# Designed miniproteins, single chains: the designs that were tried, part 21

Each design is a single chain, and the fold is of that chain. pLDDT is the mean over its residues in the fold that is shown.

## One batch from the design tools (miniprotein)

Design m702
Fold by ESMFold2-Fast:
Structure m702 (fold): chain A 92 residues (1-92)
Amino acid sequence: MKEKVLEAIEKALDEAARLYPESRPTVEKARQVAEEKKDSTPEEIAAAVGRELVKEGDIYGVKLLTKAAREVSQEVANALDKGIVDAAKEKK
């Protein structure tokens, strides 16, 4: 389960960088966050990646990541959504 979630996150970030070149710098930072937290729970990884994307203003990466997470696990998708909302509130 955990490995499938990590693979889905990495795939979504890779596609975001390829489809939307302007997202590349943000996606690269999000990838590093995912790699640094690879030993954490899938929910923690998804939330941290979502926070980084929102913090940098990457709406395309957020959209693709949310879709990928939902296809693998509803709990991971919910954790990602919470991380995104929290980051958006802090960015005031």
Scores: mean pLDDT 72

Design m703
Fold by ESMFold2-Fast:
Structure m703 (fold): chain A 83 residues (1-83)
Amino acid sequence: MEEEERRRRELRVEILVGVAEVAAAVALTILKRLGKEAIPEALEFLERVFEKIVEVAREEGLEEAVERIEELLEETRKEIEEL
């Protein structure tokens, strides 16, 4: 029964992407409070968190999650650098 496996795969993708989205939102929220001096530390934090999420996604064979997470990281970096 393939429907259960598809549902579990979709759920894993959404969980990994959701974790990445939360990490990005938290970093942006903290940066708005701490100011420009915190940008290097926030970028390093995001890079480490996203690298770990991407690693899990690749180990699970979730290519869609890898692509979505990498796109989100690039968008988040641009938002932070424009603060």
Scores: mean pLDDT 80

Design m704
Fold by ESMFold2-Fast:
Structure m704 (fold): chain A 55 residues (1-55)
Amino acid sequence: SMEDVQQFVQALRDGGATDEQIRAALERELAAAEADPSTPQEVIDALRAALGALE
């Protein structure tokens, strides 16, 4: 969900991750989600939205 994705991003930031490291982590999660046909579209949309918010 979007809430879970936001929590994941916040945990990485609290751990000292840079925006580049967070982007890489989100890209990896998105690739894994897209490779799994059972992944809900909501999860894929949330990951894409989180990546789009990183500028």
Scores: mean pLDDT 81

Design m705
Fold by ESMFold2-Fast:
Structure m705 (fold): chain A 66 residues (1-66)
Amino acid sequence: KYEERLKEAELLEEIKKLPGVKNVEIDRENKIITVYATPEHAEEVERKARELVEKYGLDYDVKVIT
């Protein structure tokens, strides 16, 4: 029924493993993932997080906050 929830959990785990990620928030209603990252890693985190979202086939927007 909610296979998407399993994909979301795996996606969040992979994003959290990225260097410089401090926290990750998910807004399921608005389809937004907010990633809190160190400034030094922000650009790489944004690229990799977007790639992971595409890999999991999820229609989520990614916002990176430093």
Scores: mean pLDDT 82

Design m706
Fold by ESMFold2-Fast:
Structure m706 (fold): chain A 75 residues (1-75)
Amino acid sequence: NAEEKLRKIAEEKGLEILSIETTDGTTTLIASKDGKYHIISYTSDGVIVEATGEVTPEVEEAIKRLLEAERLARA
């Protein structure tokens, strides 16, 4: 289960999970830690890709919008 695998990675790294979404076989986790965002994707080919950067006001707003979109999609 890609979601459970990504949750374990986030827990081991001490990340606060903000969002987990699966689209077209790719599962993506968005998390934050110490003012940085972490985006971890598990692709349909079984590859893990990770990106990390500073949380800017624009990135923070983008993450908030994504979380709201996920909430609406699940309703």
Scores: mean pLDDT 73

Design m707
Fold by ESMFold2-Fast:
Structure m707 (fold): chain A 70 residues (1-70)
Amino acid sequence: MREELLKKAKEELKKLIEEVIKTKEEKETAIQTPSREYGFIVRAKVVDGKAVGEIYDANGELVGRLEKEI
């Protein structure tokens, strides 16, 4: 299930990147199992002409990152 949730977190990160490029606002969401026992935090923001996104696991470890020029 970790790989399926991580795939979903990466899809949400792509959506957040597009949103922060359009709105110029920081966005955050949580991707978690129905039981809430396992999940990821997905964050995106614009800094210095780049949209930067990060995915953190339940332990707070960085497990994914994406950057896109605006």
Scores: mean pLDDT 76

Design m708
Fold by ESMFold2-Fast:
Structure m708 (fold): chain A 103 residues (1-103)
Amino acid sequence: MEKVEETLKKIEELVDKIYEAVKNRDFDTAYKITQEAIKLVKETAKELSVDELRELIHGIQKLRLKAVEKAKEDGLPEWEINRLDAFLTAIELELRKVLKEKE
């Protein structure tokens, strides 16, 4: 539980940086930070139980939905919101692959 919470806090910081990069149309930086987040979650996932990994995936999904909603409230165009969602979804998909391998 504690390791999931610590990882989600770090991912939230990276999600905020991805959001700022997308808002500035700096998609190269958004991609780089997304890869850093993927590396972090994959390393963390190796040490987690199946149940903890499900909690981490659910937490990341909540962070993604919150970031997308914020982007809508901030008036970002649909194509930028779609790019933001795609970057954040890539993090979730990599964890879902790890979950499938552990099941």
Scores: mean pLDDT 86

Design m709
Fold by ESMFold2-Fast:
Structure m709 (fold): chain A 88 residues (1-88)
Amino acid sequence: DVEKIEKEVKEAQEKVEELAEELKLSEEQKELLLEFVERWVSTLKNLAKNKEEALKILKELLKQLAKQLKLSPEQVKKLEEELPKILL
């Protein structure tokens, strides 16, 4: 259901936008993070057979995303701690 997925994306993006503000991300970093969230909710989450597998996939993708965003170690730690709570 496309409408349900769109609603889930919006709700996740709103929570992640609050996290991005707490982390003091730039507008560019925030935009890339929100694009990742949309992709995760709409497609990537469905690659996992269960919640435990989803967490492993998410953690691996977050490592790559953190490098792309050029996050500080403190920002990476907070993102890896909080984002799974929002997306899983």
Scores: mean pLDDT 82

Design m710
Fold by ESMFold2-Fast:
Structure m710 (fold): chain A 77 residues (1-77)
Amino acid sequence: MEEEKKKKEEAEKLLKLDPMNPENRKEAAELLGIEVSEEELEELKEKYRKLMLDIVRSGVGEGPLSEESLKFLEELN
């Protein structure tokens, strides 16, 4: 039980620092003993990379976020 509490606290710290970062979510899932498939992780990284590129484009005035990025943000809710 003590190891479980320590891992939960570490997971909460990672999620508070950057809850939308898939790497932080992966580390938190590993700490909590939640299995994440390699395929799902690769898809999540690809979607996050596209989202980051859209955020950069939006920030330089290239228009709003794409519908694909908006759907990914909804999945992260």
Scores: mean pLDDT 65

Design m711
Fold by ESMFold2-Fast:
Structure m711 (fold): chain A 74 residues (1-74)
Amino acid sequence: SEEEIEKNLAALREFVDSVATRLSPEEAARLHELMDRYSAEIRRALAAGDFERARQIARELWEEIRRLQREAAA
């Protein structure tokens, strides 16, 4: 549902903010840009009534955040 997706996005943003405090300014900026870009795409899908696409984009966002975390930890 839209409510569940929005709740998940809010939780992801909190997580990203927490992670960003341990990253360089450059890495933190990349994480925030990624979050903002994907959030905008998810909201566009929700506005179109395409919940399946919104869910898919949310999964891709989570994967990209994990990828950036691994790169930052290396």
Scores: mean pLDDT 78

Design m712
Fold by ESMFold2-Fast:
Structure m712 (fold): chain A 85 residues (1-85)
Amino acid sequence: SLEKKIEELFEEINKLLDELEPAIERGLRGEEFSEEEQEKKKKLLELIEEAKRLLDKLAEEKPELTPKMASRYAALGILEAAAEM
């Protein structure tokens, strides 16, 4: 199901986000990511793009689940913002 695919994807995203949380905090203070952290960031950004597409589709089919998924997406948006800085 679409919901299961999205949940599995968000589990992978959350795992990478947890691993990158200290790097994000340092980045917000103007510090650089390590090479290992940069590679994880690249993978996370790719997963975020896929999650965005699947979330849009889910919102069309099951709008009641959008608020729950949006909270996760918003958290991932913090990493995107940090990467753009």
Scores: mean pLDDT 72

Design m713
Fold by ESMFold2-Fast:
Parts: sequence; C-alpha cells; structure tokens
Structure m713 (fold): chain A 100 residues (1-100)
Amino acid sequence: MKEEEIKKILNEAYEKVLDIYNEARQTLTPEEQALLDEAYRIVKEAFREILENPEKFDEVFQKALEKLRELGARASPRAQAALDEIMKIVEEAYKKIKEL
C-alpha cells in the first residue's frame, strides 16, 4: 500500500467533507448542528488515525462508518441528507484506498 497515495485520497476526502459540513451547518438547527459536529469529529479522528497508522485503514474506516450510521439512525431528515453526503465521501475514500 502506498502511503503518499493514501495521504492524497484522505486530504481530498477531508476537503469535500469540510465543504459539506460548513455549508450544511448554516441551514441546520442547533440540535442538528450538534449531530453534524459529531459526524465531522468522527471523520477527522478516523483520517488522523489512518495517516498515523495506514496499515489499520480497513478497521478505522469500518468503525467510522458504523458510528456515522448510528448517528444517521437518530438524525432528522435534513441532518440525514448532509450525513449521507459525508458518508458517501468516506466510503469513496475507503474504496480508493482498498484499490491501491
């Protein structure tokens, strides 16, 4: 597995997640914002962990996606839409890294 390619994929995914997070947060209620803040924290922590230990990427992505799905189960429809976009970006990054 190529560490430099992983860093590139994660950096591109992080920028996309940050854009969705910042845009969606402006249209959400404080309760919905709190849930989205938690989702962003999960993604940020997971990407940091993968950058520190790339060999654990599979386990870290699976745990992050599980936590995001758990948040989705209690999200409003508006918060769920933003969360679904974030999850799609995370799943795409995971797929790209698995194909390296």
Scores: mean pLDDT 85

Design m714
Fold by ESMFold2-Fast:
Formats: structure tokens, sequence, C-alpha cells
Structure m714 (fold): chain A 69 residues (1-69)
């Protein structure tokens, strides 16, 4: 589900289809797998349509998804 321990999330979509996370705050505890899975699922949907997706997290983490074929 989408509202477990996520405190704040703001995502911006660029004209080229790139997804940029402008703001993300999670519980002080370890980030839930469910929260991360929801983000990954959204990116996977973007990849299905556009062939690629890029997500940059405010904590210096980044995630890139590409269609393997």
Amino acid sequence: HMAPKLLELEVEKAADGTLTVKKAKFSDTLISDDEFAELARRLAEQVRRDGRATLKLPEGKEMKLYKPK
C-alpha cells in the first residue's frame, strides 16, 4: 500500500518522461519494502510506456530502470 510510513513525497515528471523526486521523507526506522516497491512499480509502468525511467532521491540515492529488451 501507498501510505504506510511515508511522511512526505513529491515527484516531478519532466517533458522527456524522467521522474525526479523533489522531496521524500520516510520514517526514522528502516524504509519499508512496501514503500520502495510502490515506487519501483510506478517506475516500471513508466518504463513500459517510454522504455526508460530515472528516479533521483534527495538522500543522494538514485534508481534507473530500463526495459531489458
Scores: mean pLDDT 52

Design m715
Fold by ESMFold2-Fast:
Structure m715 (fold): chain A 64 residues (1-64)
Amino acid sequence: ANGGGRAAAYEGAKAAKAGDAKTAAISSQNGVLLDPSNEGAKKAAEAAKAGDAKKAAEYGRQAT
């Protein structure tokens, strides 16, 4: 439904804030798949793939 991308971004931001870059990457990737226009989710997914949990957390918050 229409809340899926936002929910995925929220879970990604929560995981990234806890320093879990892998979960943040998965959730952000799902967010992009559900809402490709969510730039925060895209940037969070890229940062998480690069192992940068701090940037993933920041972009994930913007995606929510």
Scores: mean pLDDT 65

Design m716
Fold by ESMFold2-Fast:
Structure m716 (fold): chain A 76 residues (1-76)
Amino acid sequence: SREKAVLFTSWAIRAIGLVIELELKKVPELDEFTEKVQQEIEEIRKKIEAGMSVEELKELIDKKLEELEKQARELL
C-alpha cells in the first residue's frame, strides 16, 4: 500500500541520514552500523511483504529508529 511505502521510505531516509552523519564524522564502527541498517531494512521489507498492518509497522519503525538513533549517539 502507499501508506506502508511512505512509512518505510521515511524511516529508510532517516536511517540513511544517520549512516551519512557517521561517515562524515569518520566513525570507526561505520561498517558495523551500516550492516545493521541494511539488515533492518531487509527485515522491515519482509514484514511488509508478509502483510504486517500499518499500525504494527508504525510501532516497529518508531522503535527501530529510536534504537538506531541511540546507537548512533553512542558512536558520536
Scores: mean pLDDT 84

Design m717
Fold by ESMFold2-Fast:
Structure m717 (fold): chain A 91 residues (1-91)
Amino acid sequence: SKEEKYKEKLKELGEKIIEEVKRIVDEDAAKQLKEFLEEMLKLSIEEQIEELKILVKSVAKAIEVATGDKKVGEEFEKELLEKIEELEKEV
């Protein structure tokens, strides 16, 4: 079903964001992000998509700060927002 595909893609996207945060920022930030994503799953699909867009922008800023490279943060934000647009098509 579309709902099952949405949930699977959302899980894959969340895991990708967690791994990047763990790699670039630290393990504590990755743990907090995992807890946030679990709470987000209690929301409506529309609210999940909006929260995920806000999260991606926040993580992109954290990556920019951690790397000292604005382009790396911007490229991360663009890639993940494109993945969120793919998620919206499964709804």
Scores: mean pLDDT 84

Design m718
Fold by ESMFold2-Fast:
Structure m718 (fold): chain A 84 residues (1-84)
Amino acid sequence: MDKEKIEKGLEYGRKATEAAEAGDYEKALEYALKAAEYFASVDPNDPRAASALAAAAQALEKLGKKEEAERLFAEAREIRAKAA
């Protein structure tokens, strides 16, 4: 179960990167949030969840949603502080 969730998190993380490289920031946001959810469902302090939230925040910045982006960057920073 947990291994499948990690594999799904990695899959959605890759899809988020591909969407962002293609300039599809709405899809990049969607996939990055799914990746973060899968990683966090196994371990809420998983550094990969933090990386996925940071990717989602970057997509939000590209979409002009700077306040939402700042909130996700803050969440990612908090997870990294606990995981380090």
Scores: mean pLDDT 85

Design m719
Fold by ESMFold2-Fast:
Structure m719 (fold): chain A 73 residues (1-73)
Amino acid sequence: SMSQQQQDQQLMQQVIDQLGQAVELAMQGDREGAEQHIKQAEQLADQIKDPELKQKALKMVEETRRLVDEILA
């Protein structure tokens, strides 16, 4: 079975991937698609067990949300 550290690393990579897709969709003018990917990233970040890594992931989600709003303004 996967260790907690391996699970957290996989979740962090999935967060990064979802946030990257959100930015790409925002650059294409797709607000709904961008928001869906941000929501998925937030749900993945919430599953991270390591508190420092979880805080980092949630900060990335919020920073990406702000960036998406700026792109779509």
Scores: mean pLDDT 90

Design m720
Fold by ESMFold2-Fast:
Structure m720 (fold): chain A 65 residues (1-65)
Amino acid sequence: MEEIREAVAHLVLGYLRTVGAVKTELKGGEAKIWVKTETDEQKQLALELAKTLGKVVDKVTLTFL
């Protein structure tokens, strides 16, 4: 079960990189994401992906650059 959660977390982090995430870290159940978005659509998608990530990790920190 933990293996599946970790795999899903890495998948979501990978998708976040396609929508403007310039740096991602996953350590001790905490996900940290640094995002540079150029459109409101990219910002909304990043927020939704971070919300989804919060279902499989203990803590999510999303930083807009």
Scores: mean pLDDT 79

Design m721
Fold by ESMFold2-Fast:
Structure m721 (fold): chain A 74 residues (1-74)
Amino acid sequence: MMSLEEVEALVREIRRAVDWYEAHWSPEEQAAFLRGLARLLEELLAANPDQAPEVKELLRRRIEELRARARELE
């Protein structure tokens, strides 16, 4: 299983990627990309049911952030 630090690092990398793509894509494309990332994180969470509660909560918060940003772009 990934450590909490590794999950936090992954989340930071995802945020950097999102910021980069936002500069190059239309709002519709950005929203679709953010929903895709949220889905990927949901799949990661589902694939790791025995993950520590702290890690699961971090992933859930990031999924909510990505979905909220996607809604703002519509």
Scores: mean pLDDT 74

Design m722
Fold by ESMFold2-Fast:
Structure m722 (fold): chain A 97 residues (1-97)
Amino acid sequence: SAAAEAARLAEARREREAEIEFILEILATSSSREEAIIAYAKRVLQRLGLPELPADAGLADIARRFAELLGEPVSAQDVRDGAERLIASARAIAAAR
């Protein structure tokens, strides 16, 4: 129904807004871009229902977890590039408001 479609679109909008706000908060509170990328990548794994990584886990550990999930090789650079693209998208959307 049109009402069900409108409700689903509104929910998707709220989820996107929350994600953008979270990315901006990470960028504001992280001491480095590297820290922000790691924090964001860990949140993506958490949202996918994967077990929490140790607090000291870096990009290589995150990449290994994504590789296990996808059944495909994933490098630390792939994780970095993916996170950077999403951060750039979130910042562009925020700047256009």
Scores: mean pLDDT 81

Design m723
Fold by ESMFold2-Fast:
Structure m723 (fold): chain A 84 residues (1-84)
Amino acid sequence: SEAEARAAAERAVEYAKKGGELLKEGEETGDKEALLKGIGYIIAAVGDVLLAAQLNEEIGKEAAEAVTKALKEAGLNITIKAKA
């Protein structure tokens, strides 16, 4: 449903922001736990982008673009794509 797709998209952006912050902290401080948690949040964000795309292709594309923007704002040159 559209509501479920939007919920997944919103979670994906939140996870991407948290993951980016933790990766930056881990890189700056050498905290391996922060790096691992950051990676986990990025994986969770990708999972929710894929879920959003499966439920609604357009919302999934918007989620991928929003997650990509959040990652770039965190200094990560990573691009997420939900569909070709």
Scores: mean pLDDT 84

Design m724
Fold by ESMFold2-Fast:
Structure m724 (fold): chain A 80 residues (1-80)
Amino acid sequence: IAELLRELARAVEAGDAEKATELLLELGRRIASLPPEEQARVRALLGEALARAREASAGRSEEEARRAVARELAALAAEL
């Protein structure tokens, strides 16, 4: 999970939509294979990270928005 989040962060920062989509699907599959308690925890942390990224990117360019998302995903990877 953590390594997939780091790879996703890099793809998002690079603006590689195809790679980001592939990694999101793989991340979803990995989360779905976790015990229910861990699924709930990881999804809650992802929700919080995305909320912070949206807040940080409000009124910003698309490039800055992508960097904010990438930063939050990388930070989440360090927590998992």
Scores: mean pLDDT 76

Design m725
Fold by ESMFold2-Fast:
Structure m725 (fold): chain A 64 residues (1-64)
Amino acid sequence: SKEEAAKRGIEGAKKSGSATAVAAAAYDLQKAGAVSEEGARRAIEAGYAGDWKAGVEALEEGVL
């Protein structure tokens, strides 16, 4: 399901501890319709700012 895909993607991003990986996950999950546009946008912004924890939080809040 999309919800399970979101959980797996977010878990992988958390495990990576990488801002770049969080931004990549946000893009993929938004394309899959698993997270909201706003959640993905916030996560991408946080990823480019180097804040992977804020990016993960945005993805978790944006799960559809």
Scores: mean pLDDT 81

Design m726
Fold by ESMFold2-Fast:
Structure m726 (fold): chain A 70 residues (1-70)
Amino acid sequence: MPTLEELKEALLQAETPEQIADIVQSYLEEASKEDKEEAKRLADLARQLIIALVEGDEEEAQRIREEIIE
């Protein structure tokens, strides 16, 4: 399975800021080798998702998850 798709699926399943940070750390370097532009997009969305979850902003978290889907 392509690493970018694995990164995307993992981010959609993550429920805590710590899980998202761990996912990015585990997948981002390899994903960047596959597609640097898409990996950067997913990393930026992951950062926004961490902030939304920390703030308890369910609406923003849902918006970011839709962006991850495309």
Scores: mean pLDDT 80

Design m727
Fold by ESMFold2-Fast:
Structure m727 (fold): chain A 118 residues (1-118)
Amino acid sequence: MKKEEEEAKELIKKTQELLSDTQLGISTMNSITEAILELGKQYPEVEKEAEEVKKEVDEKTKEIQDKIAETQKLMKEGEKDVKKAKEALELAEKTLEDVGKAVGDAMNKLTEMSDKAS
């Protein structure tokens, strides 16, 4: 096999693993948001904040899904182009970092709202 073909294959494999982790992060963010919405239903004083968090999470999820779609396009182009395979990996790494931060922000917001509702 040509060295470039094997390099592209390894980069695409790593990118696929990062996309799987990104989808797990989205699922975690959705679970936290569901908990926030349940707090808003039980405590009218945090209901507006719960709705705002839902809106922010929906917007962030859309942004992340658009990045996943772009990454998948770069992966397809990268099957024959190591440069495109590297661009796919870099986008996937940044997207996973963005998801991790969004999950952390959602967890912090759940804690703040839980304390306010007490």
Scores: mean pLDDT 86

Design m728
Fold by ESMFold2-Fast:
Structure m728 (fold): chain A 74 residues (1-74)
Amino acid sequence: AEEFLKKAREAYKQGNYEEALKYSDEAIDKDPTLDVLNEAVVIYHEAYKKGFEKAKEKYLEYTKRLIDLVRKQR
């Protein structure tokens, strides 16, 4: 997961939002933990904030998953 998150951050820094979201999805698929979801949600949120509208749907979906995981830790 860490390697995919690193690639996602690098792609985001280059302005390649499509690739950044792809690597974020792969990180979640490989390791759907709270830490991975939290990092991926940040990348999705920043891409959406930069005007990449495609990020909005997945940002909301992953945020919901993150909240559900936090609730399960109670």
Scores: mean pLDDT 77

Design m729
Fold by ESMFold2-Fast:
Structure m729 (fold): chain A 68 residues (1-68)
Amino acid sequence: KETPSLLALKLAREKNYEGAFKVLQEAADKLKTALPPEKARELEELLKSDPSEENVLKALKLLQPFLS
């Protein structure tokens, strides 16, 4: 199985930043009860912003400590 991080990076390499954001949003939704409120809010604001490589990488960095 592809991890959400690997799939999001793959989509970003294809310049499919919107698709990468969808993968990251699904991961965030599964982890919403495990994330500290401050990190959850930061991630939500990032995923509401314009889809870009920079924002995909920022979201991945925020999620990385909470991914299995």
Scores: mean pLDDT 76

Design m730
Fold by ESMFold2-Fast:
Structure m730 (fold): chain A 82 residues (1-82)
Amino acid sequence: MLSPLELKILGLLADAEKGGREASASELAKRLEVSVATTTRALRRLEARGLVARNEKTGKYRITEKGRKVVEEHKEEIDELL
């Protein structure tokens, strides 16, 4: 199951995509008030599940189509967490 932190990350990346943007682990960590190490571990788990993708050139992350589906399925929970 996805943790609350993983759901928050997906929600923030979905918002970033609506603005045509990607986000770094550091940007997400600052927004969520957690460590970069904790955020990076969560992003690696989400990437392993195919819910986010890393841009190898920039090191930034974006949401995948599968990730967007998860955000829509958990929209109320994500809105309460953010």
Scores: mean pLDDT 84

Design m731
Fold by ESMFold2-Fast:
Structure m731 (fold): chain A 85 residues (1-85)
Amino acid sequence: SLDDEIQELIDRGYRLRGRGLGIRNTINQFGTDEQKQQANELYKEFQKLLDQLGDAIDNRDVKKAKEILKKIEEIVEQMEKILKS
């Protein structure tokens, strides 16, 4: 159902939000100045995408929400790479 699809998107967004916040906090506490600068730039885009995801979910736009989630996943992966560098 549409409600089941929307709930899946909410759950995915919640997990990605938690991962992104955790990674960014770790980099800000233990990272180099270069890692912190890179992470802060990605985190600004991450926050904008999370806001856009909320709007898409509120509008029940499943297609748009999935496209935004993919972009959020890509940002989280980029932040994870910074942590490993």
Scores: mean pLDDT 89

Design m732
Fold by ESMFold2-Fast:
Structure m732 (fold): chain A 87 residues (1-87)
Amino acid sequence: MVLSIDATRIDDTTIRLTITSTDEGSAQIAGRVIDRTAARYGGTSDTSIRRRNGLWITDSTIRGPDGQSALDAARDVARSLGAPLTF
């Protein structure tokens, strides 16, 4: 399951998401949700999955056409995964 979503604003149009999951399947689903959601808001995503201390981490960089689109994409990802978004 997805445990947490941490967000960091890198610049005015770019947000990095770090999603922590208990299993690989949830991490892969999180990556697909990010990619689909970024595209829906007219942006792009660069997503990778890694393992750390028995947990699965989905790292993604969302680039929007503007800051609002990037933020809305990040919020929609959190809503879709049912986990809180922390900045």
Scores: mean pLDDT 87

Design m733
Fold by ESMFold2-Fast:
Structure m733 (fold): chain A 82 residues (1-82)
Amino acid sequence: MYGLTDEEKKAILIINLLRSDNPESRERGLELLEKALKEGFDPTIKPRIAPSLIDTIKNHKDPEIRERAEEIIKKYKPDTKL
């Protein structure tokens, strides 16, 4: 059985937290995104069974979460095309 990579698992977790209807889960998603980026995570990763993290951020219905996530990516990965 071919499992997901650790990077794909991180992306899926962040995506699920950011898409949550719970504001606390969205805040946890932003915290995990920043921690992962500090540890060398690639925010452009596209999980095989989930939408991309970048697409999730760009299409997020909450503009505050979108802006904060983009700022975090820009801070740690400034060459990322958003």
Scores: mean pLDDT 77

Design m734
Fold by ESMFold2-Fast:
Structure m734 (fold): chain A 96 residues (1-96)
Amino acid sequence: SISQGQQYYQLGQQYLDQGDYGRAGGYYLIAGQHYFQSGDYDQALRYFRRSIDLFDQAGLDRGRALALRRLGQVYRRLGDLDSSQRYFDQSDQLLR
């Protein structure tokens, strides 16, 4: 059976095929969040990075900042505090 994360990823792919980068980025962010909550940090990192790229293509700084913050949270959970802090700083910089 398909996980909740995989289902949201498939929704993101549908919006990407329609050229809706903002909605695609949002669904990939939700997919990453489900993988993060389940402890699948590798998939969470992949989907948060893809979400960052899609929000960048869409020109959506708030979405990109949220995805960067989520990426920082994963690195903090992995004990990589230097990478975590860099992503939090990048997120804060986008919202100034």
Scores: mean pLDDT 89

Design m735
Fold by ESMFold2-Fast:
Structure m735 (fold): chain A 90 residues (1-90)
Amino acid sequence: SDSEKIAEALIEILERVIKKMKENPNMSTEEIIEELRKVAKEVLSKLSEDLAKEVKEQIDVLEEKLSTMSPEEAKELLELLLERLKEAKK
């Protein structure tokens, strides 16, 4: 389903950003948002226009939320969202 494809895309984006944060523990919030944008662009390029739009809208909301957070808060939010998305697929 389209909802499953959206969830898969978001999971891929979040896993790649979290991996980068684990490899680079001193990343600032700005660097986390930049990595999120970079990874999102790559993943979105592989989706249909309709699915890419839906994923992009969710990423834009996430970027806005992250911009108000410390790096530690940003990491906790991203890990929480990844866990919730993975549980929703079961």
Scores: mean pLDDT 87

Design m736
Fold by ESMFold2-Fast:
Structure m736 (fold): chain A 63 residues (1-63)
Amino acid sequence: MEYTAEDLTKEELQELADKMGEVLMALKEVLEADPSVSKEERGKKLEEVREKLLNNEEVVIEK
């Protein structure tokens, strides 16, 4: 499928870009096999990102 600006309003495109950026950053942290992040913490971060996405909340990762 082709994705064009017509598929999204200007508002939705901007909001989606912001949300996807945050989600991708959080997922990347989990998926990169960081040795400082335990197996349990990875599962928790994935679940938090999923829950925030479902609730349309801001997705942020704490340092």
Scores: mean pLDDT 59

